# Ledger of designs, part 77: designed miniproteins, single chains, continued (2)

Each design is a single chain, and the fold is of that chain. pLDDT is the mean over its residues in the fold that is shown.

## One batch from the design tools (miniprotein)

Design m6650
Fold by ESMFold2-Fast:
Structure m6650 (fold): chain A 67 residues (1-67)
Amino acid sequence: SSFVTLVSTTGILVAGVLFEAKLLGNEEAVQKAEELGKEMLKAVKENDLERVRKIRDEVLRLEEELR
Protein backbone atom coordinates (compact mmCIF):
# COMPACT_ATOMS: atom_id res chain seq x y z
CA SER A 1 0.00 0.00 0.00
CA SER A 2 1.02 3.66 -0.32
CA PHE A 3 1.24 3.89 3.49
CA VAL A 4 3.64 0.92 3.66
CA THR A 5 5.73 2.47 0.87
CA LEU A 6 5.94 5.84 2.66
CA VAL A 7 6.88 4.13 5.96
CA SER A 8 9.47 1.85 4.30
CA THR A 9 11.15 4.58 2.22
CA THR A 10 11.20 7.00 5.18
CA GLY A 11 12.75 4.30 7.39
CA ILE A 12 15.44 3.64 4.77
CA LEU A 13 16.18 7.39 4.61
CA VAL A 14 16.52 7.58 8.42
CA ALA A 15 18.91 4.59 8.39
CA GLY A 16 20.90 6.11 5.51
CA VAL A 17 21.32 9.49 7.21
CA LEU A 18 22.33 7.76 10.47
CA PHE A 19 24.97 5.72 8.58
CA GLU A 20 26.26 8.85 6.78
CA ALA A 21 26.43 10.83 10.05
CA LYS A 22 28.41 8.02 11.72
CA LEU A 23 30.75 7.75 8.72
CA LEU A 24 31.40 11.52 8.91
CA GLY A 25 31.89 11.43 12.71
CA ASN A 26 29.16 14.05 13.14
CA GLU A 27 27.96 13.25 16.68
CA GLU A 28 25.16 15.89 16.64
CA ALA A 29 23.76 14.47 13.39
CA VAL A 30 24.00 10.90 14.80
CA GLN A 31 21.93 11.98 17.82
CA LYS A 32 19.33 13.72 15.61
CA ALA A 33 19.05 10.68 13.31
CA GLU A 34 18.61 8.34 16.30
CA GLU A 35 15.86 10.63 17.69
CA LEU A 36 14.14 10.59 14.28
CA GLY A 37 14.33 6.77 14.30
CA LYS A 38 12.59 6.66 17.70
CA GLU A 39 9.91 9.11 16.51
CA MET A 40 9.43 6.95 13.41
CA LEU A 41 8.77 3.84 15.53
CA LYS A 42 6.18 5.77 17.57
CA ALA A 43 4.49 7.18 14.46
CA VAL A 44 4.25 3.73 12.84
CA LYS A 45 2.86 2.17 16.05
CA GLU A 46 0.23 4.94 16.26
CA ASN A 47 -0.58 4.79 12.49
CA ASP A 48 0.16 8.54 12.33
CA LEU A 49 0.67 9.18 8.61
CA GLU A 50 1.14 12.96 9.05
CA ARG A 51 3.90 12.38 11.61
CA VAL A 52 5.66 9.98 9.20
CA ARG A 53 5.55 12.73 6.54
CA LYS A 54 7.00 15.29 8.99
CA ILE A 55 9.78 12.84 9.95
CA ARG A 56 10.55 12.43 6.23
CA ASP A 57 10.89 16.23 5.88
CA GLU A 58 13.21 16.35 8.93
CA VAL A 59 15.37 13.52 7.52
CA LEU A 60 15.72 15.34 4.18
CA ARG A 61 16.64 18.54 6.02
CA LEU A 62 19.27 16.69 8.09
CA GLU A 63 20.70 15.09 4.92
CA GLU A 64 21.04 18.57 3.35
CA GLU A 65 22.86 19.81 6.50
CA LEU A 66 25.39 16.95 6.15
CA ARG A 67 26.40 18.14 2.64
Scores: mean pLDDT 83

Design m6651
Fold by ESMFold2-Fast:
Structure m6651 (fold): chain A 83 residues (1-83)
Amino acid sequence: MARLREEAEAALRAAEELIREAEEMLREGGDPRKIVLTLVAAMLLAAEAAYLAEGIDPELKRRAEEALRRARELYERVEEAME
């Protein structure tokens, strides 16, 4: 169980870092396609963290679901801006 928690924490940290990177790229007027790909990766990692935390750490699962929600909201805003 400790290993699954550590894997979930690592995935969540990676997702949060990618969200921060995407937010910085968006702020600096970076390539929207690269921002979208970064956010897709963040959503996958956040989903992985939520899945691994399920039944083990409710707080970690909640944080992972929040990260997934944030990445999805940014993804939707960037996609809308590209049209």
Scores: mean pLDDT 86

Design m6652
Fold by ESMFold2-Fast:
Formats: sequence, C-alpha cells, structure tokens
Structure m6652 (fold): chain A 61 residues (1-61)
Amino acid sequence: ELEERLKELEERIARLVQGFADWLADMAARGDTVSGFSVSVELDANGRPVLRFDATVTRAA
C-alpha cells in the first residue's frame, strides 16, 4: 500500500519537475536567475493535497 502510493507520487513529481525544468531553462536562456524558491502543500475541500510553487526571478543587470 505505502509502496504503491509512493510510486504514484514519484511519477506525479517527475512530471511536475519536467515542467519546472522547462521553465528554468527558459529563464536561464534569458540570463535570469531563480531565487527565493519555496514549495508548500495544502488540502483542498476534498482532503486532497495541492502542491504550490513560489519562486523569485532576478533578471541580469
């Protein structure tokens, strides 16, 4: 049970990481740097975890 849930979670995280990596690549291509990165989790009305990402982008001078 726990192993099955962990495997599913890993697959979801891998997909999210891919999207985030693509975004970071775009930032880097423009010479921008990402700082102040945070991740938080909260429960929705159905008790399901919702993942949030917050990041601060600093542009090259």
Scores: mean pLDDT 69

Design m6653
Fold by ESMFold2-Fast:
Structure m6653 (fold): chain A 94 residues (1-94)
Amino acid sequence: SMEELLKEIDELAKEAHRLYSLLQKAIADGDLARAEALLAELERVLERIKELYKQAKSNIDKLSEKQIKAIESALEWVEEQLAAARALVAQARA
């Protein structure tokens, strides 16, 4: 259902936040290998959200404007977290 799809996107956005927090801790602990593994997991979460958003767009007539904006905000937020995570890992590698 559309409700289940929107719930999954919300759960994935929360997972991205958790992974980013763990990545920051891994960097603080000097554990670059863990930070890189967490970065890869964040990238997988973003790809899953993109696929669900593509599925939502194929049924756009069933979505309110508010629901569309919520999905777009979640996607933008996760992309921003991934960009920040990549910057932290790049700094730690240097």
Scores: mean pLDDT 83

Design m6654
Fold by ESMFold2-Fast:
Structure m6654 (fold): chain A 76 residues (1-76)
Amino acid sequence: MKEKAKQYLEEAKKHFEEAVAAARSGDFATALKHLQEGLKLANEAIKLDPSLKEEVQKLRDKYVQEVADAIAAAEA
């Protein structure tokens, strides 16, 4: 269980990083798909290992804000 939770968290981080990159390049559809997938994987990690909740919350806050900022800048 714990190792699987860590794998989900690592996959979530990769999706979040890809979401930020896509948003900065102006590919908002791809950015949102990666953000949604990352959030789903992060939620699965918490379900398997609730001790990851704080780490997941910090990652979510960081990457959601970075994607939002990139989209806002590109749409301005």
Scores: mean pLDDT 81

Design m6655
Fold by ESMFold2-Fast:
Structure m6655 (fold): chain A 92 residues (1-92)
Amino acid sequence: SAVENLQKASEYLEKAAEAAKAGDFDSAIRYLGEAADHVLRAAESLPKEELEKIGKLIAKAVDAAQAGDADAAVKYAEEAKREVEKALEKVR
């Protein structure tokens, strides 16, 4: 369901932010990928603009994690989580 996929996306974005704070960028990138997969599984239930915004924020978090920028990785993961939580409220 869209609700279950968005809940999982939110959980993985939180785990990604925690991993990035710990300097575990490999785990952060894996969790960001899991979050993106779950967002795509909910895509038919989301407006295109919201889907694109979430996708861009996850991509920025991945780029930051690959660069070893913990502050930027956390910032973009947390922004993506907020957008996922907003989407979740609309599909409930």
Scores: mean pLDDT 90

Design m6656
Fold by ESMFold2-Fast:
Structure m6656 (fold): chain A 97 residues (1-97)
Amino acid sequence: GKVEELIEEFKKALEEAFKAVDEAVKAIDAGNLEEAEKYLKKAEEYIKKMEELLKEIKELKKKGEEISNELILELEIELGVAKLRLAVVKLLYEKAK
């Protein structure tokens, strides 16, 4: 159903965000700051997509879709971890400039 599709899209966006953050770290370590900036921008785009998907999932729950509070909490924690990882790597990027 629609809820399952949104959760699948959220998980795909999470995987892509983590891959982009990991590639940004590798680029920073290699001294390739242009490549690092490109991957940081990709990570930001995927995190924004996760925020939008989570908002839509929460709205469906309010409208009566059977979505557990535990699932919402899990998605919020995953989004928080992705945001924290991006923030840390952005600090490393700024220090490397």
Scores: mean pLDDT 91

Design m6657
Fold by ESMFold2-Fast:
Structure m6657 (fold): chain A 78 residues (1-78)
Amino acid sequence: MTKEELLEEIRRRLTEVYKLPEEKVEEIIEKLEKNMTLEELEELLLQGKGYEAEKAGDEKKVEELKKKLLEIAEKRKA
């Protein structure tokens, strides 16, 4: 899977599973594209699938995942 394909899959997960608004999804995807490697995106996708499998739907877990994404993107930029 290419980086572009991974970003598309993550976008689908953020929209359909996490039910984030389009504007927020675009912001996250843009940060991921610029600041994360292919391997980091693969790990993130696996974590997302894990949350879905648990059916927990915990807003806290979703928020922690978003926070980690933004922190990684920001630290890579610095």
Scores: mean pLDDT 66

Design m6658
Fold by ESMFold2-Fast:
Structure m6658 (fold): chain A 76 residues (1-76)
Amino acid sequence: SEKSSEASSKAYEEMKKLAEEYGISLEDVLEAALIVRKKGKEAGIEYAKSLGLSEEQAKELAERLAKINKEVEEAE
């Protein structure tokens, strides 16, 4: 649907901004989002920490990705 396409486009732009903000690749942000969606926030935090992010940054990223994932799922 157009809403699903718009939500996906918005999610992509938000994830791109997160990559720039946290100094990691867009590919790493996309992988983190997938891990949060499939394995939960704690697994996403551990993945983000493996990318060199601090505990606080990893938690913030995982929470923001969980929100983005929810918005995309609600638009599907």
Scores: mean pLDDT 81

Design m6659
Fold by ESMFold2-Fast:
Structure m6659 (fold): chain A 120 residues (1-120)
Amino acid sequence: MELEKEAKEKAKEATDLLVEGKFDEAIDLVYETARELSKKGYIDVAVEMLTYFVKLAGEASDEKGSRKLTSATSAAALAGIGAIVDENLDDLTKKMDEKMKKILDQQAAKKAALLKKLLS
């Protein structure tokens, strides 16, 4: 299964859309591709697709000297990052909550021991 090749082809398609001035279609393609890959657990492939897209679109922006193309590239990249974060936010939040609860429980035990020493 050549997922990396398909992801790079999507990055190239999005870059071609940007060069044609089809900014909304390019942003949507990057977002949907990143979201689909992230939903399937291929976060590494989604990140690689975004990295390749930014490289290709950055090179095209430099060649054309276009601030509009640079701005659209940044918007598409941010949309793709947002898709990856959104699909993984619940897992990240749960892991943070578990670690935070453990720290708070340990701090509460230390504070109770200190209060017992100060009141004795």
Scores: mean pLDDT 76

Design m6660
Fold by ESMFold2-Fast:
Structure m6660 (fold): chain A 80 residues (1-80)
Amino acid sequence: MTPEEEKLLEELRKYYLESRKEAKKLIDEGKYEKAIEILEETIKKLKEALPKLSPEAQEEVEGMIESAKRMKEEAEELLK
């Protein structure tokens, strides 16, 4: 992995962690629509970064996308 790819992956990890923490807080507060919005933005940003990453880093980021999708699905169920 290049130093530029490592830096991008580190930035994506931090962004994902922060976004997940904020979404979880919103879910705990019953603010499901806002949590869904943050998770959708998170998924979009992670997907946009995929073409810039090595296949190994893409697998890690795809895992983050899947985790964010699951959390979004949980929030959508709670919104019903």
Scores: mean pLDDT 85

Design m6661
Fold by ESMFold2-Fast:
Structure m6661 (fold): chain A 99 residues (1-99)
Amino acid sequence: MKEEVLKLIDEMLKLAKEAKTAVENGDFDTARKIVVELGKKASELAKKLTELGLRDQAEKIITAVINLSKAVKQKNADEALKYMDELEKILEETRKEIE
């Protein structure tokens, strides 16, 4: 469980960086595809975090991904970058609680 959670966090951090690069390049079609993958990973991570008693972290991650998805769909680069930074921070904080 713990190792699987840490792996999911690392995969999501990598996807967030790829999405950030796509948004910075104005490639919202690529960013949207990456954010769909982030949403799937976030759902898996949230279930595992809830089992570990980290429900608040699970909710924060899901909320950040929902807000990011909306910003990317609207092609709002500033809002998308804001929510990517927020997601990265939450993922890093969650990693530290598990390590």
Scores: mean pLDDT 87

Design m6662
Fold by ESMFold2-Fast:
Structure m6662 (fold): chain A 63 residues (1-63)
Amino acid sequence: SQKVEDTYFEAGERAREAIEAGDIDRAVEIAEKTAREAGLSPEQVDEVVARVRADAERLLQAR
C-alpha cells in the first residue's frame, strides 16, 4: 500500500545515519518507532522493519 511505501521511505530517512554507521539495532529501533507512529498494523510494522533491516545488513556487508 502507499502508506507502507511512504512510511518505509520516512523510516529509511530517519535511520540513514544508523544504516551508514552499520548500527543495525538502532536502524531497526527507528524503523519500528516510525511505523508504529504512522499507525501501521503489526504486520505492516514488521514489513517496514524487515525492509530497513535488510537495507542495513546489505550496506554493512558491502563494506
Scores: mean pLDDT 86

Design m6663
Fold by ESMFold2-Fast:
Structure m6663 (fold): chain A 82 residues (1-82)
Amino acid sequence: SMEAERDEARELLGQAFDAVLAGDKDKAISILNELKKRFPKYKEELDKLIEVVKSMPTPPSEEDVFRVARLILELLERLDAE
């Protein structure tokens, strides 16, 4: 169902953010690419997230974490609006 798909997208976005906080960029990028394949409607937003994650230092700065969090919250808001 659409509801189950949205719940899975929210879960995967949370997992991607946890990977960012853990400094596991490869895992975060992998999860975001899987989201992009499954939810092509959000491709542009997910591509932007992937580029931000790729550009981050390890460990990420406070600014990088805040930027990722903002982009994820924007995606979650868009998912909730559907």
Scores: mean pLDDT 82

Design m6664
Fold by ESMFold2-Fast:
Structure m6664 (fold): chain A 64 residues (1-64)
Amino acid sequence: GAGTAGAGAAEAGKKGAAGGATGSWQNRLDGGDPEASQKGWEAGAAGDQAAAEAYSKRNAEGGK
């Protein structure tokens, strides 16, 4: 990333995706589905808008 306004928006999305992926991994260790965790990370890493948004929402709700 660079010191640009656009970079801030991208960083916010990445944080949501990363948080969601991390949460999924912890759920997998507790006995969750590893496939869901893998798909979450893959989609987030790809930078999919829909995936990032879904994981951001999950992270916000789980963070409550």
Scores: mean pLDDT 52

Design m6665
Fold by ESMFold2-Fast:
Structure m6665 (fold): chain A 116 residues (1-116)
Amino acid sequence: MALEKLKEMVMEERMFEGIELLEKYFGISPEELARLAEESGAPAVAAAARKYKEFLELSEEEQREIKEKREKEKKELYEKLTPEEQKELEELLKEMEKKWKEIKEELEKEVKKKKE
């Protein structure tokens, strides 16, 4: 249960980062991404995009409070994990980080290519 919830939270955070990068580099708003994801049969991505849009509609103070609460919850969940579960989460985080670095570098490369 604690491991599954942490995996869900981590995956959601990586989705939020992806949505932010898509808006930053391609001008695809969270609302437009939710619509595109829904049309392409990706309901989990659509749900994440809608949730991120709701987050962005909050004040900067409310956004900070939510982030702080979420970080505290993640820390508490991590402390409840067995050593084997912690290793599984670390391996997942490492794999996700590798994939996100590759995606981010590709996005930055495409942005530079468009200027040239």
Scores: mean pLDDT 77

Design m6666
Fold by ESMFold2-Fast:
Structure m6666 (fold): chain A 100 residues (1-100)
Amino acid sequence: MIEVIEVTISVTLDPSVSEEQREKIIEEIKKIIEETPGVLDYRVFESPDKRTFLFYVLLESEEGAEELLKKIKELEKEWRAQGIKISVSYRTERILLPAP
């Protein structure tokens, strides 16, 4: 068994957010995930109405998870300051995976 940190980031966008703004938000989150050290894998799930996105991120360490969440929280603050109506929720869990 390998111990990893699972971070789930749920992003919900108001209907007033344009498709272009939505795509930019998703790409900025993906960029932060990809720039975070110790990310093992990530998946993105989109609701049928394209208003809710779930980012499922597996990381080697709690330190990497803390760095990721700090950066995402700063982006959320920045987007809200720009008048973007966005809600972001976070879940962090330690999980055991079968050895590959």
Scores: mean pLDDT 82

Design m6667
Fold by ESMFold2-Fast:
Structure m6667 (fold): chain A 62 residues (1-62)
Amino acid sequence: MRAVLREADVNGDGLLSPEEVARAADRLGLNGTVAKLKLIFSGKERLTVPEAVELLEELRKR
């Protein structure tokens, strides 16, 4: 997961936009998760790679 998120960091700044995390979630097969990502990102403009990993892990806990 973390490696996928690092590859999604297209601008190479170590920060991920909601769009970059959404691409990573799609690559991980979390297609229904985009709406949940939007809700969580409403409080944040960008996430670090570790924050994005934790976010996707939480969304994976069904």
Scores: mean pLDDT 65

Design m6668
Fold by ESMFold2-Fast:
Structure m6668 (fold): chain A 120 residues (1-120)
Amino acid sequence: SKDEIFALLDEFIERLRKLKEEMISALDAGDKEKFKELLYELYKYYQEKLDEILELAEKILNDEKLKELKKLMSESHDQILTLMNNALENIDDKEKAKALLDEMVETAEKMAEEIRKIVE
């Protein structure tokens, strides 16, 4: 249902925000291995949660809206991958890495808002 998708989007964004906070803590502690581990966890969670949302959406959306949703998810995924790679390259620049983490979560939040509009 729409309500199930909205609940999953809320859980998705909340978890990404928590992972970002943990990653910032790892950067401040100089724990590069923990940062990399959490970044991988964020990416895996991102993929798994979007797959769950897509599976639910396929049951309720028409072909036109499904095509729009899949395009949005694909474009957002490419942006997140680029930001993740940039964060890894800048792991020694704490302030730049933190800014890239902020951009990743903001990208996911914007995608979630657009998914809500498509599903409505």
Scores: mean pLDDT 89

Design m6669
Fold by ESMFold2-Fast:
Structure m6669 (fold): chain A 65 residues (1-65)
Amino acid sequence: SVGVPKSVFEKLPKGKQRELEELHRQIELVNIEILKAAVFRDYDELDRLNQELDELEQKEKELLA
């Protein structure tokens, strides 16, 4: 699943926990858009959405650094 283990999350400062929760919400929305694009076989949109997902995952890594 897309997410950070609870043990890691609980050790983060409250500000970072909030930012991570917002980030996970955005990742979930992008995943829904990916599913829609896949159903309609919009491969150009899928490529764009996968790039957006990679950028969000990079932000998650930066928050955990």
Scores: mean pLDDT 81

Design m6670
Fold by ESMFold2-Fast:
Structure m6670 (fold): chain A 91 residues (1-91)
Amino acid sequence: SFLDVDTYIMIAETSLSVGDLEGALTAIENALELDPNNPRVHELLKELLDQAIKAGDKEIAKKVAEMLGLDVEEVLSKVPEKPVPPKELQK
């Protein structure tokens, strides 16, 4: 069945909450195909970018930066050489 934008937004929010960056990107890409100017989808893209940078995921950070029209080299310069540990594992 055809899913609506709100369903893809919900999938993206859930994926981000569990650290599934690839799942979040896929849901956001599907949401953008349905509504490319949706403000909530653009907010989720920014949240995904922040999480990808902190996780050291250069591939997702690059894709999201391109989707947002950002300087890819500048964004990739913010990606740490070593992964940042999850907040739940911090003392």
Scores: mean pLDDT 79

Design m6671
Fold by ESMFold2-Fast:
Structure m6671 (fold): chain A 103 residues (1-103)
Amino acid sequence: SAAAEAGAEAGRLGGRAGNLAGEAAGDAARGAGAAIRAIGGGAGAWLGARAGDREAAEEGGREAAEAARYAAEAAREAGSEEGEREGREGAEAGERAAELARE
């Protein structure tokens, strides 16, 4: 499922962006919350899409997108260009997962 794949991608990219923000800041806690939220939202989108639960898939995708955007901003502030890029890509994947769930 395209929605499930997009949800998984959002969780992976948002999680990585949060971890990169923590590394760049020298403070693991900096991105940890955003990483956990992105992974959880992405998993929710993936599970919801596979179960045919459109509402759960849409909510998971939006949560992953929001968390990935926060991770991108945290990475930018910490000076991680890679983290900022991956967080933005994760946010786009999360929005794509939510949009595909509405079909």
Scores: mean pLDDT 84

Design m6672
Fold by ESMFold2-Fast:
Structure m6672 (fold): chain A 97 residues (1-97)
Amino acid sequence: AIEEFLENIAKLKELVDNPAIHELLDEEAAVAPEASEKEIKAANYILKAFIYKLEGKEEEMEKYLEKAKELFPEVSVQDFRNAVEALLKAIENPELL
C-alpha cells in the first residue's frame, strides 16, 4: 500500500508543475509511515481518482472514489469528490492553497 502511494505521489508531482502542490505531496509522503494501512489505501484511491480526473477519465475517477468509500463508509462519495476538486482548483490557483 505505502509503496504504491509513494509511486502515485511521484507521478502526480510529474503531472503538476506547482511548488505548493509538491510541498503538500511531500508532507503527505512524510506522514505516510505513521498512517494505518486502511488510511494509506484510501489516500491511494483518492490520488488515483485525482490522476484520472487530470487525464479526463471521469468514469475511472468515480470507481476509485467508490473504493475509498468502501474503506470509510462514514465519508460520502461527494466529500471525496470535493477533495479531488479542491486539489484541482489549488493546482490552477496556487494562492488559494
Scores: mean pLDDT 71

Design m6673
Fold by ESMFold2-Fast:
Structure m6673 (fold): chain A 62 residues (1-62)
Amino acid sequence: SKEEIEKAAEKAKERFLELAKELGVDAEVTATVEGDNVVFTVKAAGQSGTVTVPGSQLLKAW
């Protein structure tokens, strides 16, 4: 369901921020649910990028 995808997206965001903190990198991550996909916008080390992940992949990971 969309709610499960949103929960998985928040877990993915949390994990990324934990890894960035462990590496001493200041990072900002935004997760947006767009239909069956999640778009992550990552800003770190003066750079920004986006990655689109199918909700089904996030549900398998979390």
Scores: mean pLDDT 77

Design m6674
Fold by ESMFold2-Fast:
Structure m6674 (fold): chain A 86 residues (1-86)
Amino acid sequence: SMSTMGLRVTTRDSQSTRQTGQQIRQIAQQNGATARVRQISPTTLLVSLSGPSQDIIDQIFQQISSLPQTQSVQRITDPSEMGRLM
């Protein structure tokens, strides 16, 4: 079974959003996980993480939260927002 986590990530501007999306995909890949990333506004990404364990997903979450261009990173608990990525 795969562990999953949905995230809403906000940045200051469109350039930061594009760069952050690329960094999120790279972080997931480096940790043996996959990231589905969808830009929903100039400053907002929806992210679906899938990985082999919850520990790996939690490590990826911490790395994303530490990125210099992120203003906020929130776990998505609303199924309707997750439906937009699935």
Scores: mean pLDDT 83

Design m6675
Fold by ESMFold2-Fast:
Structure m6675 (fold): chain A 83 residues (1-83)
Amino acid sequence: MNERKAVQLETAASIRRIGAEFSASLNPELREEIEKAAEEFMKLAKEMAEAIRKGDMKKAEELDKKLKKEGEKLSELERKAFE
């Protein structure tokens, strides 16, 4: 049960990273900022997936809040890359 949820989160994060790499390829000036933000997002997603696997739902909830913040930052950078 927990493994499926963790894998789904990791898969979603991987798809998000591919999108970020595409955005970075379209805007060389934002490339380093987008890549760094994507790396932090992936790191948090991996930590949240591990918390889910261990059944530490309180830690997973705290990491989810951080992941949403980093995801919003990445979304803002991607939005700028497409403009």
Scores: mean pLDDT 82

Design m6676
Fold by ESMFold2-Fast:
Structure m6676 (fold): chain A 62 residues (1-62)
Amino acid sequence: MSFEEALARLRELAETSPNPDARGNALAGLGEAERFARQGRIELATETAVRTLESLRAQGLI
């Protein structure tokens, strides 16, 4: 999954998920990834976004 794909998926979940826990966790992960991206830390931003999606999947939220 590319950085852009991971961010797009987190944004989609934060905006559209019917589960408030999924929305909250996606929003938190999106915010963290965007912060790393603003610092030019694209590898950390990508890792943060991907790990957030993996955590949500492991919890059965997506």
Scores: mean pLDDT 82

Design m6677
Fold by ESMFold2-Fast:
Structure m6677 (fold): chain A 77 residues (1-77)
Amino acid sequence: SVLEKLEKFVKEAKERLRSLIESGAPLSEVQKELDKILKDLEQFAKEQKVPQSVLDKAKEEIKNFTKEELEKAKAEA
């Protein structure tokens, strides 16, 4: 289903962002990767006809995940 493809996209995005943050990448690089992921997610949503509310929720999930991972990395440093 489209929702299963969206869930897979979000999971893979989170894994990529976590790996980048855990590698000690600079904040600018993390932000650039996040921006690319969000743009790719918008394109995916357009092609798969994902409702705007579902897209917005997925975007916030990825943004919040990134913020939490950055806070965790800072606390562990």
Scores: mean pLDDT 85

Design m6678
Fold by ESMFold2-Fast:
Structure m6678 (fold): chain A 77 residues (1-77)
Amino acid sequence: SRADQLLQQLQRMLALAQAADDAATEAQVQALIQQLLQHRDDEAKVQQIEQQFDALYNKYYIPLNIRKIGKELDALL
């Protein structure tokens, strides 16, 4: 379903935020996952959550990947 696809995208972004050690973005994504699981049968809520995810993705995806790479490099030094 659309909700299941959105859940998978949210879970991938959660893993990225965790790898980047971005607690604020991690908390926002966790809140969206909780809302999606609570309202998975509500098409209007699923669409609203998808719009919120799209906004987070467009704003934070590149910065999170840069931060993740920096942390991984620091762990090797």
Scores: mean pLDDT 82

Design m6679
Fold by ESMFold2-Fast:
Structure m6679 (fold): chain A 109 residues (1-109)
Amino acid sequence: MLSEEEIEQIKEDAKATLGITLSDEEVEALVEAAKWAAEGADPKEVLEKGLKYVDSSLYSALAYAEALLLQGAYEEAQKLLEELEKKESKMTAQQKKLLALLKQRLEKA
């Protein structure tokens, strides 16, 4: 969906502003998750994609969890967040903070 130039700009911005290094796959996953939230993609497909990232890219999996919450797909969001919580020991401080914020959104829903 993004050009190579746009992916590179997002990577440089994330490194400069947040101190994180994103892969091309992680940038694409973040953009896809945001697009799926906006377009009302099937929550089951969003969940399946997010679950695939739990063992490979925690940041991408967290982005898909946010997409599910934005769609109001609370059951699918809970399922993905539960799998992410099992990986909390492998998370960065920023990923743990994002997980906590997403769990708080789910509890208010």
Scores: mean pLDDT 73

Design m6680
Fold by ESMFold2-Fast:
Structure m6680 (fold): chain A 80 residues (1-80)
Amino acid sequence: ADPAVSRALAEGLRARFPGLRYEDVADLGAHLPGVSAEEALSLGLALAFEPDADAVVARLRAWGLPEEAVATVRAALART
């Protein structure tokens, strides 16, 4: 997986979930083929503007991410 994509996604999400770490989403970039780090930051920021963690999880599922990846993000958001 591209670590720059996963890191950018985490950075965007931290706008709403400041306790989220890169390691909480390290594998997400593997499920976003063709997405650049700049695009991943924009996607993370879009997720940060969702009303709650359930809405973030629903959007990740809509993007076609596997349930294991979605469950990892849900657990990370629950810690923040």
Scores: mean pLDDT 77

Design m6681
Fold by ESMFold2-Fast:
Structure m6681 (fold): chain A 100 residues (1-100)
Amino acid sequence: MSEEEIKKLLLEAAESLKAGKLDEKLLEELVKIAEEDPEKFIDVFIEAVEESDLERQGYLLTVLVRVAEGVKLSDESIEKIQELIRRSAKRVREEIEKLS
């Protein structure tokens, strides 16, 4: 599946949540995509969040949580998430150090 197709599915899932309930078929398809290529899924997800307003970002994060409940993340995906957390923690520390 192309990055464009994954992005469309993520946006459709977000719109279904906004309408009141996440579409089960969209969730199942997104879980399968995340299982087959978790790195590509996460990269497309980040892009979709960055291109969205705050309301849609909230729905997209809810979709990510629901997908994560359905799929076991690989060590590679976990490492990528840990690296993002470390970079965020380092930036917070640098800001605190400027005040101390």
Scores: mean pLDDT 73

Design m6682
Fold by ESMFold2-Fast:
Order: structure tokens, then C-alpha cells, then sequence
Structure m6682 (fold): chain A 68 residues (1-68)
């Protein structure tokens, strides 16, 4: 899986929860997840997208689970 494919899934889950992020931010988060930097991915969702910490953590967890 590429960072772009992971980013697409991140964006999908973000939008399902009623938030929005740019394609650039989604790809950056996907890149962090691909590198195993799940804490960094969650932090970007909180700081750049304004997503609550609990929801950000669940989004990252769901994406990581799909990559196993």
C-alpha cells in the first residue's frame, strides 16, 4: 500500500465522522502510518484537522488494522 492509498482511507474515515481534511494532509498522515508513526498521525489529525483526540486515535487504529 502507498501513502496515497492509506491517505484516501484516512480521508474517508474523517469524512464519515463529519470532519474534512485536505488531500495533502491525508497523504502526509498516510505516510506517517506507513512509517509506523501512529502517534504522529494522530497528532496531525488533532492539530491540523481539529479532530478530538479520541476520534483521531480510533481513525488511526482502524487504518492500521486494515493494513494487517
Amino acid sequence: LSAEEIGKKVKELVEERGYSISDELAIKIGELILQGRTDGAGALLILKAGIPAEEAAEIVKEVVKLLE
Scores: mean pLDDT 85

Design m6683
Fold by ESMFold2-Fast:
Structure m6683 (fold): chain A 95 residues (1-95)
Amino acid sequence: AVSGEVVAEGTLVGPLEIPEHTHPASELLEVLEGTAHVKVGYDYYVLKKGDSLLLPGNVPHSVKLEEGAVVKYTLFLPAVPYDFLADLVAAVRKV
């Protein structure tokens, strides 16, 4: 079974600009209305109503929502698949 923990979810409403940032969680963006511009690493995407994009964890990204845009976001941990059996070194960074 695939176990992903949803750590945050919400809805973004344009006009809105989220500057470049990074986080360990993977992020699923789903465009419910309008247009969103997403930069992830070196790639640039223009997402329209009905489009979705999965942003990998630890990759710098930015999001710009045009006026009237509505985007659902969902953050998942672990960002890396549990198929890695045990990385005990990652578990030692508790703060």
Scores: mean pLDDT 72

